# Designed miniproteins, single chains, continued (3): the designs that were tried, part 76

Each design is a single chain, and the fold is of that chain. pLDDT is the mean over its residues in the fold that is shown.

## One batch from the design tools (miniprotein)

Design m10617
Fold by ESMFold2-Fast:
Structure m10617 (fold): chain A 100 residues (1-100)
Amino acid sequence: MSLQEQTVKLINELEEALKNGDEEKVLEYLRKLVELAESGDPAVISLAAVAAMIALKELEKLSEEMFELARKIVEIGEKSEDPAVRSLARELRELLEELE
């Protein structure tokens, strides 16, 4: 399975977990997305940032681990050489500041 295929599969599973209100599974899939985003692949980082933004908006209760995982995605994205990825990381950072 390619890195991109694995990332898309994780996002689909994360969306299903969100529909079910299963925070533990959302966190599990976000942890895996963070690991994949550490590859530095711009597409993977972008997908991870979007998934984190969706989770932050859709979850009724936000745990400390959810904020920590989202902040880690911001850190990875801000270090990207891709301007679009850095822009998404900034949007995720701004959302985190609004929710705190």
Scores: mean pLDDT 83

Design m10618
Fold by ESMFold2-Fast:
Structure m10618 (fold): chain A 92 residues (1-92)
Amino acid sequence: ELRELQELGSQGDLTAAAKAALKMGARAAKQGDYELAAQGSQGGARLASQDKSLSPEKKKEVVKKALEGAKAAKQGDGEKAAKYNEEALKTI
């Protein structure tokens, strides 16, 4: 329904946005797009760090895993980048 989609879009659910970014990063890493993988990881970390609905412990864990994913992507390690993005996604 158009109204419900507009309400979700205007609220800007940071949790959903962080999950989408991490999922994109994991897929990009598996496809060898390391630049997009790093962007997804960094975006996910940034969004999760701003999400007031997540506990401080969950925020630290998501950010840590996502940043390790970004480092792996920058080093050309797609398998490690995908794994860290998937672990960060599961932690949310």
Scores: mean pLDDT 79

Design m10619
Fold by ESMFold2-Fast:
Structure m10619 (fold): chain A 76 residues (1-76)
Amino acid sequence: MFTPEPELLKILKKVTDKDRLSMGEIIDAFLTLAKKLNLFDPENPGVIYLDDELKKIFGKEKISIGEAIDKINELL
């Protein structure tokens, strides 16, 4: 189980009430948030457009699902 960095945890709290998460739960929470906010590119569903809060965490305006998983792993 991982405790995400406070800024990442604050964002994930929009879709989960857990303070400690497995890697899979963190990835699931992130993907659930992206779906809830309609951040997936409809023409290329492997691409996620990041909102202002997620840009502060990832430092990018858009990322692939694979890049998001890699960055989440780096933030733990």
Scores: mean pLDDT 74

Design m10620
Fold by ESMFold2-Fast:
Structure m10620 (fold): chain A 82 residues (1-82)
Amino acid sequence: AYEEARELLKEAVEAIRNKDFKKAQEYLEKVREIVDAGKVSDQQARDLTLEALREAAKIALEEGVQPEDARAMLARIDALEA
């Protein structure tokens, strides 16, 4: 489960790099399902998810793909932490 979550996060980041936000969202959703099912430690899964989301948002911002989408992604991360 933990290894599966890590692999899915890696795939999500790669999808962002390829500008395939739909596929990235699908991988992130699968990671969330694993976390919600309690198959991994909540602390570790949350930390990896936050790191992957910040990394993906940074890549999107640097690529200049869509500044508004990058800002929305960062705002969504902040909302989860609030």
Scores: mean pLDDT 65

Design m10621
Fold by ESMFold2-Fast:
Structure m10621 (fold): chain A 67 residues (1-67)
Amino acid sequence: VKEFAEIFKEVLVEKLGVSEEKAERVRDLIIEKGSKVTQADLARTAGISVGAVRKALREARKKFRAS
């Protein structure tokens, strides 16, 4: 969970231009809530659309599996 949360933070910053502070907050939310976190919660915290969250989650999962 923690490793995936770090990768997701990196994707938000690198691909979507989310600020480091907002991306860190999203990382912490994922660590705290795990699978209970919703895409809407992630979108609101990062300041992006739910569609952008879905794209970021796909990228992060791909990177996590490749590691």
Scores: mean pLDDT 79

Design m10622
Fold by ESMFold2-Fast:
Structure m10622 (fold): chain A 61 residues (1-61)
Amino acid sequence: GPPAPPVTAPQPAVAGGFKNDPLSEEERIELTRAVAAALRADPALSAEQVAEIRKAEAEKL
């Protein structure tokens, strides 16, 4: 690969094939839908409120 630019975005080094992935593909889709539904219900939600909703929905999965 080229010597520069070496880094544009860090890649997850620890994700390599472990069965303990943080979320499955289905769980990620469900979280995305839940957050999108919340934003549709209240488009004035702050980034912090969106993060709290995402966290709460992740805990339900």
Scores: mean pLDDT 67

Design m10623
Fold by ESMFold2-Fast:
Structure m10623 (fold): chain A 82 residues (1-82)
Amino acid sequence: SLTVEELTEKAIEEVLRLADEYLANPSPEKLKTLILNAKSIIQFFKNLGLYKYAEKIYEAFMERYEGKLPKEVLDAIKEAYK
C-alpha cells in the first residue's frame, strides 16, 4: 500500500520524467502529452484541496525547466496552478 504522500511524489516524478523525455527527443506528440499530464495532475491536486502538491509541481518545473522547455509548457503550468 502507498500513502497519499508516496502516491503524490510518484505522480510528480512521472510528469517530470515526461519533461526529460521531451527534452531528450522533442516531438509534437510528446509536447501535447507533457502539457496534458502536467495540467491534469495540477488540476487533480487542486480539486482535492492538495494545493501544496500543486505548488511542488509548479516549483519543480520553474526550477528545473525554465529557459529549457518551450514557453507554452511553462505558461500552461502557470495557468493550471492559478
Scores: mean pLDDT 84

Design m10624
Fold by ESMFold2-Fast:
Structure m10624 (fold): chain A 89 residues (1-89)
Amino acid sequence: MAEEFVKKLEEAAENLDEEKAKKLLEEFFESMSPELQELVLEGARAMVEGDVERAREVAERLRANSPSPEEYALAVGVAVYLAEKLLEE
């Protein structure tokens, strides 16, 4: 449940456990449908490329396909995390 992921992320942040927060984002990504995973990856690529218009389009689609604001926030968090990993590569 997305609310449980948010609670665990808040707990990890309070404990300054950055590795636990990253693991939670990865677990949430793997729990997503293949269609949502592709949208998140497309958003991450758009952010790395600096394509603001493409990133905005992906964000709108993620919002439309997310059943709650919490799930949308987590999906955006995963996209940012993946963009950071792509920049490290």
Scores: mean pLDDT 75

Design m10625
Fold by ESMFold2-Fast:
Structure m10625 (fold): chain A 60 residues (1-60)
Amino acid sequence: SEAQEKLDEFDARLQAALAAGRDPRPVYEEFLKESTDPELQEEIRRRYDALVAARRLAAA
């Protein structure tokens, strides 16, 4: 689906930012701003929180 393609792109860009040691927040804000679908916005938020938490935990 189009939503799944958007989420895959979002995940890839978050991972790239974190791998580069960059703040992933601008990517999160960009994708959230581009979406007007509340379900997609909620999934974007969940993926952002989960990915950041997982990366921080893995670095410990």
Scores: mean pLDDT 79

Design m10626
Fold by ESMFold2-Fast:
Structure m10626 (fold): chain A 109 residues (1-109)
Amino acid sequence: SEVEKLKKELEELEKRYRELAEWLNENLSKKSPENKERLKEALEILWEGKKLKLKLNEPNPEQQEKLKEEEKLLELLLEILEKYIGREDVSLEEIEKEFEEKVKKLEEE
């Protein structure tokens, strides 16, 4: 069925995202053009996944609200990751702290 095809495509996208996320985590401190391309690919995969989820579930307004919040959180994470790419002194703890601070500001709006 169409639904089964979309579910399979979503699973393949989620797998690709996990592989890219693992690669990015290992390469955050490296100054490389490939890091920027990998971040773009990761964002595109996540966006395609959200579109497939919308087609599969026809989400109610509450689910749509959650998807928007997840998108904002993802955009914030991507911005933080791009900022720290190529820094020799980067740590996951520093990235996590900045992410938490930005999430807190978003929640206060």
Scores: mean pLDDT 64

Design m10627
Fold by ESMFold2-Fast:
Structure m10627 (fold): chain A 102 residues (1-102)
Amino acid sequence: MKKAFLISGYGWLPGKKGGVGVLVEVYEDGKLISKGFFFRDVDARDDAQTREAARALAAEVKAQLEAQGYEVTVLDGSTDQALAEMQKKVGVVPKQIINFKA
């Protein structure tokens, strides 16, 4: 079965638009087979609204991948926590995860 891992990030600055993104890594039989990145500009009033938009984008990407038959895991927390969760589910330590603030 193909396993997809999602890592979401966001950034917001006073007087500017926010940005949200989702990094996607897809594994099959413990091997990375595909990598993608989704980005969206957000007209948000504050950091909390920008974070809500990031969660919404991650949920949208998750639903699209699940509709294609992927087993999807959304990763939260620090990069180290995300790597540990991926290792448990894939059986290998991912060599490349990018956490970002968009």
Scores: mean pLDDT 65

Design m10628
Fold by ESMFold2-Fast:
Structure m10628 (fold): chain A 74 residues (1-74)
Amino acid sequence: SPQLELFRKQLEEEIAYLSQYVPQEVVDRLRAQAERLLQALENNSPLDVLRQIQAELDAIAREVQDLIEARKAA
């Protein structure tokens, strides 16, 4: 899908940006869960699977936000 290819490109650009502010381990976990979401969407996975992946992405997003705020406060 052209939309999924565009999303994957945007994801890589966002990861490149975030890698300046957060540890590589957090970036790697974000990339892994984002790729898992893309694969689940391509495979038309059940909503419960998508909700589980989204919950994991939300947890990582909160961790990223906390790390960025901590870095700005230092």
Scores: mean pLDDT 81

Design m10629
Fold by ESMFold2-Fast:
Structure m10629 (fold): chain A 99 residues (1-99)
Amino acid sequence: MTPAQEAEADAGSYLVALAVLLVTAKNRGYVTKEDAEQAKKIADGLLKAAERLREVGHEDTASQVLRDGAGLVRELAKLADPEAAKILQETSDRLEKAA
């Protein structure tokens, strides 16, 4: 597997993890602070994967996965209490600024 393929696979895995968190939160009807901290950790991994994509010249893919991740985190924020929502909003903003 090439470094680009590894970074793309990692980015995809983080996006799936965020999507699973969102589906779980929608089914429960709420997002906890622990869920928000988990989303932040997944987003940190997505940022590193996007940086690796840029190192190999896949800038458009890096920007796309960061925007997709930001969208998922923003949807989580809509289901969150104010404390959890703050963490998620800051995380989403960080992903968008990096895109």
Scores: mean pLDDT 87

Design m10630
Fold by ESMFold2-Fast:
Structure m10630 (fold): chain A 100 residues (1-100)
Amino acid sequence: MSKEEIRELVNKNLEAVIAKMRELKATEKDPAVLKASLELLVRLLFEEILRLYKENPEIPLSFFISILNEVKERLIKEFPELAETIEELAEEAKKRLEEL
C-alpha cells in the first residue's frame, strides 16, 4: 500500500470507531462495560496501525508514528473524558511500533 492509501484506510477506520464509541455512550447503561468497550475499540484501532506497519516494511516508522499521533489527537478531541486512557494506549502502541 502507498502512504496515501494507509492514511485513507486509517481515517476510514477512525471515523467508524468514533461512530461506534458515540453509539455505545448513548446506549450502554453499565459504566464498567462502557469503559471496557470504549478501551477495546481504541486498542483495536491502534492494533490496525501496528498491522499496517508490519505489512508495509518499505514505509518508514516515522510515518506510522505520525499517523498514531494524529489518531490519538482526534480521539482525545472527540472524547476528552478518555484523554488519559487514550494517551496511555497510544504510548503503549508507540513502544510496540519502535520494538518491531
Scores: mean pLDDT 87

Design m10631
Fold by ESMFold2-Fast:
Structure m10631 (fold): chain A 55 residues (1-55)
Amino acid sequence: SALEQVQQQVAQLLQQYLAEMDAAFAAKDYEGMEKIIADFNAKMRELIAQRNALL
């Protein structure tokens, strides 16, 4: 279903960004981490809005 597809995209995006965040944190790249968070939040917000429109 469309809802399940969006949910899977949300989960995949979260996993990918958490991996990038963990790598940046381990490297002590806090500025890069902040940029990764900002980009992730924008994309996640769009996907959540799409999911909510389906509910």
Scores: mean pLDDT 84

Design m10632
Fold by ESMFold2-Fast:
Structure m10632 (fold): chain A 80 residues (1-80)
Amino acid sequence: SLRERVLAEVDRILQIEDPEQARKEAGRLFDRVAAETSLEEFLAIAEEVMRYVLNHETDEEKRNIILTVVDERVRAALAA
């Protein structure tokens, strides 16, 4: 499913050691997801990703990169 593919991409991004590269890759991923899904589907995927990262990623910097990128895209989607 799209959600499974997004979670797999998030796992890949969490392995990126360069924080700037991780932010760029996460930004590209969630910009693509927002373009490919309805608002309702995007919000559901965003919630699942945030829950996944909070429950599975112990590195605070890596976790915060994903959470910040997702939050920014959620705010942008809701403001449109």
Scores: mean pLDDT 87

Design m10633
Fold by ESMFold2-Fast:
Structure m10633 (fold): chain A 73 residues (1-73)
Amino acid sequence: MKGAEEMKKMAAAIPESTLEEARRAVLEVLEYLGVTDVSEEEIEIGALTLALEARRRGVSIEEIKKEILEYIE
């Protein structure tokens, strides 16, 4: 799949520790929203998206998570 191949290339450029931090951030946001029934694939996509956005903006994953929570009640 085209998207999966591009995601693999992007993921290879991100440290494992950063991806694990992003996965935890995604789970924390979902728990805050009361959403617990989420697929592992959705969590992985969310983690990759957060890690890539943090790299693109030159900010921490914690900072991205804080921004998301500020816009979610």
Scores: mean pLDDT 74

Design m10634
Fold by ESMFold2-Fast:
Structure m10634 (fold): chain A 86 residues (1-86)
Amino acid sequence: SLMEHLQRLYEEGYAAGRALAAQIPEVGEEEVNRRLEELRRKFEELKNKLRQGIAEGHPSAEFQLELLEVWWRGYEEGFAAKRAEL
């Protein structure tokens, strides 16, 4: 069940990344890259908070970080795959 949950998160991230890249023809590559960098900044902020939670012994922080990293990996790979198709 955990493996299936992680796979679904990856697939959700992948689809979301593809959706952002699919906007390039409508709004331009520079605007899409700006949105991607803003999302990446928010992702790094959340990762840092979760890493701090792990250091402080927060029980859910390690698991939440794993979920977040799997989704983000999907997002980056989905974005790159769709951009390569354009």
Scores: mean pLDDT 89

Design m10635
Fold by ESMFold2-Fast:
Parts: structure tokens; C-alpha cells; sequence
Structure m10635 (fold): chain A 61 residues (1-61)
């Protein structure tokens, strides 16, 4: 159905996480900033999956 949107969100999250880790390793951001960015990327990807009808055990929020 909307698997392309889920895959897109997954790839975007992977790229954002990789960028945050690279910036942290380069000393461009703090560990707290990198962690916040990673968690936000995961949350955004999970929201796309929820919006596209996961099994009942996965609530909307």
C-alpha cells in the first residue's frame, strides 16, 4: 500500500542518524545534540509507520 513512504522515512532516518554521528565524531555538536537528533529521526520514522496502519498493538501515538 504505502510501503514506499515507510521505506523513504526509514532511509531518511538512516541518513539523519549517520549525519548526526558524523558531526558528533567531528566535534561539530555535543553528545546531547547528537542524541536528540537521532531520537527525533527515529520518532519521525515511527510516526510514518503508525500513520500507515501498523497492527492494533501499535497505537497512533
Amino acid sequence: MALEEVERAREEAKKEIAQAMADFDAGKMSAAQAAGRVLRAIGDALQVVIDHGLPLEYGAV
Scores: mean pLDDT 73

Design m10636
Fold by ESMFold2-Fast:
Structure m10636 (fold): chain A 91 residues (1-91)
Amino acid sequence: SMELLREALDVLEAVKEELDEIMKRTAEELEKLGMPIEATAAQFLIWVTALDAAIEALEAGQSREEAQKKALEAAKKAAEEAIERARKKAE
């Protein structure tokens, strides 16, 4: 629902500094590997993954604090997977 989406966006706003740092570090690692297009794509994927995790947590009746934690955990996992995929491709 539109209301659930707005709540999830508020969750992401609460963790914006940490989420931005995860996205920035991921982009920097991919750019070092000569993959600037993939760096931009990875930032969007990390953000979408964090949003989806926040939506799932809230829909499951979890607190905003738990939704924040789930969003950051999902973002970190997506970042790690993007970097690993890029490193394998750079070989």
Scores: mean pLDDT 88

Design m10637
Fold by ESMFold2-Fast:
Structure m10637 (fold): chain A 87 residues (1-87)
Amino acid sequence: SLQVELARALAELSDNPELYEKVLDATIKKLNELYPDLEFTKERVEAALYRFITGRPHPRYPDVELPDEVIEAIAKIFLEEYKKLKA
C-alpha cells in the first residue's frame, strides 16, 4: 500500500536528514507548480504526511486542513521524489 511504502521511506530518511530535506524541497516545488493557489510550505507538507500515516492531525500544525485527495497526492509526489533522489 502507499501508506506502507511512505512509512518505510520516512523511516529510511530518519537516518539521512540531508536527503530528507532534498526530498521535501523537491516535493514542495512540484506541489506549488501543480497547486499554486494552495501555497505549500514545509509545515503544510509535513502535516499532510503525518495525517496520511497516522490518520490524525499533526500535533504542531493541527490547523492544516487539506482534502484527502490532496493529502494522497502529496504522499505520492513525496514518494516519487524520494525514489528519484535516493538513487
Scores: mean pLDDT 85

Design m10638
Fold by ESMFold2-Fast:
Structure m10638 (fold): chain A 69 residues (1-69)
Amino acid sequence: MSPEQAYEIARKGVLEAGSSEEDAEKAGKLSSEHVSQGQPSAAGEDVYKASGDPEYSARTTNELTTLQQ
């Protein structure tokens, strides 16, 4: 999985949860960094912190972990 894909998935998750573009951008950047460091599961927590929505957090973690495998 590329860091760019992680950015897009995390940003989309935060926006779909109804959070701001600013929160989505922040979560996307953090998720991109975590994936580049070999930590795709941390991207799900970034989405949770930005959105407050555990469903979108879990979905993001599953997508990133599956694509990493």
Scores: mean pLDDT 72

Design m10639
Fold by ESMFold2-Fast:
Structure m10639 (fold): chain A 104 residues (1-104)
Amino acid sequence: SLEEQVENALNALSKDKYNKDAINTLRSLFVKKPVEASKIAAKLAPNEEIKFMVGSVAQYTALVVGDSQPAIAAVNSGIPVFPPIFKDLTKEQKKKSVETVKKL
C-alpha cells in the first residue's frame, strides 16, 4: 500500500538520512501521489528532523520535475520546506520555490 511504502522509506531515513533508495521512493511517490504521500509522511514522521528531510525531498522533487505540486502538498500537510535547499538552485528555480511556499 502507499502507507507501507511511505512508512518503509521513513524508517530507512531514520537509520540513514542519506539512504538513496528511501529518497528515490519518496520522490516517486511525491510525483505520482503528492497530496496522499505528504499527508501520510506528515502523520508517520517520527520526529521534526525526519519531517525536515521529507520536506527537502519534496522541494527537490518539485524542482527536478518542474512541477510545484510536491512542494505545495508537503507545505499544506504541515511538512516544513526550508531555504537551505535554495543554495544550489538557479534564479528561476528559486523563484518557483518561493512561489510554492507563498501558496500557503
Scores: mean pLDDT 76

Design m10640
Fold by ESMFold2-Fast:
Structure m10640 (fold): chain A 72 residues (1-72)
Amino acid sequence: DLESLLQSVLSLKNPFTRAMGLVAMATKSEETRALAVAALPGLSREVQELILEIAKWRGDDELAATVEAVLA
C-alpha cells in the first residue's frame, strides 16, 4: 500500500537515496505526490535541500516551490 511505500522510503538511511525516493513518489502519481509533499515538513533540512536541488534539476517548478515554502 502507499503508506508502506512511504515508510520504506523514509526508513532509507542515506539522505540522498531518501530524497530520490521522495522525488520518485512525487512524480509517479497525484496520490504518491500528495504523500511525499505531506512528509516534507517532518524531514531533516539536509533531505529537504536535496529534494529542492533534484526538483530544480528536473524542472519540477511546482515541487521546488513547495519545498522552498517549507524551508522558509
Scores: mean pLDDT 84

Design m10641
Fold by ESMFold2-Fast:
Structure m10641 (fold): chain A 106 residues (1-106)
Amino acid sequence: KIPVVILYTSSVSQETVEKVKKIIEELGAEVFDVINLDKYDPNLPNLLLMLQIDAAVFVVIYTSEEEKRYIEATFAPIAPERVLFIDANDSEEEIKKKLEEFLSKL
């Protein structure tokens, strides 16, 4: 199974986070961790290590273009195929399509 880490901010509803998690699991991938970027996270050093050793792929949920831009700046050194950005305002069908296309390339 492909290990997926879900990254989100406090602006994203827990309902949206759970919806994305369920879609990922239904598509046959494993949700390894779910991390709120706006809260203190002791796993952040391990997250960066996983990015560097190509062990995981990342699904980022955002609510605004400004938020997306700042997160993209943090992840700029990572290959685009390892990071997917999802707008929390997208429909469930749009989220599912983006996840299906992303996971099918891995």
Scores: mean pLDDT 75

Design m10642
Fold by ESMFold2-Fast:
Structure m10642 (fold): chain A 111 residues (1-111)
Amino acid sequence: SEFEEVLKKEFEKLLETLRETPLPEEEYTPSDDEIEEIIEALVKIDKGIKLKDSELVKEGIQKLIDLIKKNPKLKKFFVENILPVLAELLRENGFEEMAEKIEKLVEELSK
């Protein structure tokens, strides 16, 4: 479906952004403002996947990408805490291949 192609493209952009982001030497705890923006993005992605709304998925994924680009220190937090949530959301909605691709990246980047 057209939605599945958009979903794949947007998630591939997020995963590529994380691959290209350097791993920080120091542990970083996200600010309350960063957590609120991440939650807002995750809510948009969840609704977009459930409703098959391409624009909500695009908006949510782009917000996550923009946060990583603004603060690359968020990479470890995203890999450990955000990517597993996204993989579960995708799996619950029947997007097994994309969920597995995310889980593989988490394994790769956690070594």
Scores: mean pLDDT 87

Design m10643
Fold by ESMFold2-Fast:
Structure m10643 (fold): chain A 68 residues (1-68)
Amino acid sequence: MSQEEKVAAIKAALDKQIEDMVSQGVPLDDILEQVESMINQASKHFEISQELKDEIIKEAKKRIKEVY
């Protein structure tokens, strides 16, 4: 799997998870903690570069702001 495919898959999974948590009424602070935990776990598992990890974090925070 390419780095681009890994990043796209992680972003898609995070996007869905954020929407699910918002729909369940999860508090914003808990959503932020869960998303950061998921990004950290995925980055370690897929050996994602720091540059790509920062991109994923940026996109996740943008999505949380748009949905919340």
Scores: mean pLDDT 77

Design m10644
Fold by ESMFold2-Fast:
Structure m10644 (fold): chain A 86 residues (1-86)
Amino acid sequence: MEKYKYTVLDGSLEKIDEGIAESIEEAAKEGAKAAQEKTGKKKALLFVDGKLVGYVDTEGNITPKDEKDIKQEELETIPRIVIKKI
């Protein structure tokens, strides 16, 4: 059965949470909830297998974004959710 590890980083790239989920969608939702709880931010940058996917919210809604469309200020302040298949 496929498993996914998620790691939640704050805007300073410090790890604030991690876990394992049965799907990318579940990992993204749990990571976004943890990011909101720890940072107060309602959106996080979602990375899957080393690639930026876009923004994710606490409901698991993904808004696709290219790396070039992310402002430097957002990269410094928005939490990140990094998902890797294990």
Scores: mean pLDDT 81

Design m10645
Fold by ESMFold2-Fast:
Structure m10645 (fold): chain A 57 residues (1-57)
Amino acid sequence: MSVAEQLRAVAEVLAEDPDATDEEIAKRAGVSVDFVRSVRAALEKAGATPQQVLDAL
């Protein structure tokens, strides 16, 4: 799976369920917990929402 596909999967889960834990997002998106943490950190630094990431992909 490409990095863009993994990012889209994480962003979709975050947009649908913003209260989900990193572990729940990782399980639902089929990625590692470390990848989810990296995405959250990137969004916080950029001041972006998961929806903005989906719109950019």
Scores: mean pLDDT 78

Design m10646
Fold by ESMFold2-Fast:
Structure m10646 (fold): chain A 91 residues (1-91)
Amino acid sequence: SSADDAARLSELYRQLAEWAEKQGYSPTVVEALRRAAEALAAAAGSSRAALRATVQASHALIEASSTPEQARLLATRFTGIAIRRIGDELD
């Protein structure tokens, strides 16, 4: 469901924020990722709210990336977290 998807994405963005903080990314980048997670968590079972939160989270990730290289690195890490999470759900 859209609510379950928003909850999963919220958790993925939280994990990405923790990873970014451990790697020494700026507080601005970490805060943007945490705010994305909070927006997804606030989507509260509405398909429209979940879609808006997902779009806002995507924009926050892009805004957190100062360069195309940084965006690729964050996207790669996000994909890795997503794959691991999906694997855990299926196992």
Scores: mean pLDDT 65

Design m10647
Fold by ESMFold2-Fast:
Structure m10647 (fold): chain A 81 residues (1-81)
Amino acid sequence: AAAEEERLRREREELRAGLAEGERLAAAGELDPGAVRQLAVAREGLELFEAAVAAGESLAAARERMLAALRERVAAEAARR
């Protein structure tokens, strides 16, 4: 549906804008190490999402790939505890 595709496009733009701003703040030394690590994880997720879209996947499918990768990252972190 058009409304769903529109929401996913807005999420993509918001994620790109948020990462750009976060990277600017990190370069200015305004983020703690934990925030810098979260920013790196988010960047990795966006790169995976953008690559999937570039390969011809739908925004929804690309989002699922990104979320699956993020869940795997969280599970790996939990396994170290």
Scores: mean pLDDT 78

Design m10648
Fold by ESMFold2-Fast:
Structure m10648 (fold): chain A 66 residues (1-66)
Amino acid sequence: MSDNDLIEEVSKKFNLSKSTVSKVYDEFKRNNYQPLNGGQIGALSGELGLPQSTVEDVNRYIVENY
């Protein structure tokens, strides 16, 4: 699956903008394609204005499907 295909799938599944999902995916890539820790999830939650639980669910889906 291409990065763009995954971003579109996650965007549709979680009803989030592609730009928002891209920011989570870019952090995942910067983290060497490893699951984000609680601190990274908390930081993204604050930056994106999303509940921490939403960022956790998005991160889990990306880890399982990339």
Scores: mean pLDDT 84

Design m10649
Fold by ESMFold2-Fast:
Structure m10649 (fold): chain A 74 residues (1-74)
Amino acid sequence: GSGTATGTDGRTITVTVLSDTEAEITVDGATAVGKRISSDGNEAVYAAHTPVGTALVGVDLSTGEVLGAAFIPH
């Protein structure tokens, strides 16, 4: 699945789920492979470290829907 979410500071985060353990996450044009840091049922959270900050993205693995995102700037 793929989608977009708005981070906590209002920027757009784009997500493409590659597997249940990895997702490709783009913030401010910078792309990084995120690793799954938690899961609960069909919900997974991926963390990606980019040059501009760390993105945390929640995804429903059964639907591929992006449930939400948070961004921690550097």
Scores: mean pLDDT 75

Design m10650
Fold by ESMFold2-Fast:
Structure m10650 (fold): chain A 90 residues (1-90)
Amino acid sequence: NALQDIINDLEGIKRDIEEIKAGKNVSEAYADIVGHILRIIGSLLELNDEELLKEVQEYISKIFEALDNGDYETALKIVDEAIKKVKEKL
């Protein structure tokens, strides 16, 4: 299920952000976030849902902006909002 795969990868990103916030395995956690995003893109392409693709891309962009600013609380909030949005399609 591509929607469930996206949710699982977003939950993975959330765990990685929590590690970055804790100052633990920071470079490995960033690399893992990139891996999750590549898998999310693959799942979105499989779903062929133009609205969901646009919304998830906007969430990913905002997550990276928050991470670049060191605003880990905002990044975590955006991930939770993305998970909620994808769950609406289940």
Scores: mean pLDDT 88

Design m10651
Fold by ESMFold2-Fast:
Structure m10651 (fold): chain A 76 residues (1-76)
Amino acid sequence: PLSRDQRRERVMLEAEATVLFMLAYQSLKDGDLDLVRKTIDRLRQLGQEARERGFDDVAADIDDLVALLQQQLSQV
């Protein structure tokens, strides 16, 4: 069970991950592969922060986003 403060922190981490994913997706569309790679690195850092805070579910979701972006990047 999560406290109310922990639930709020989790939502904020999820929101940040969503914004980064949207940026990476737009960068893929624009052909800016360097920005995609940098955004993936930032997502990985965010995932580690979520894990350190005990939000393993959020970290797993971020890992899935990273895997999806890496798969799309490899198809270019």
Scores: mean pLDDT 84

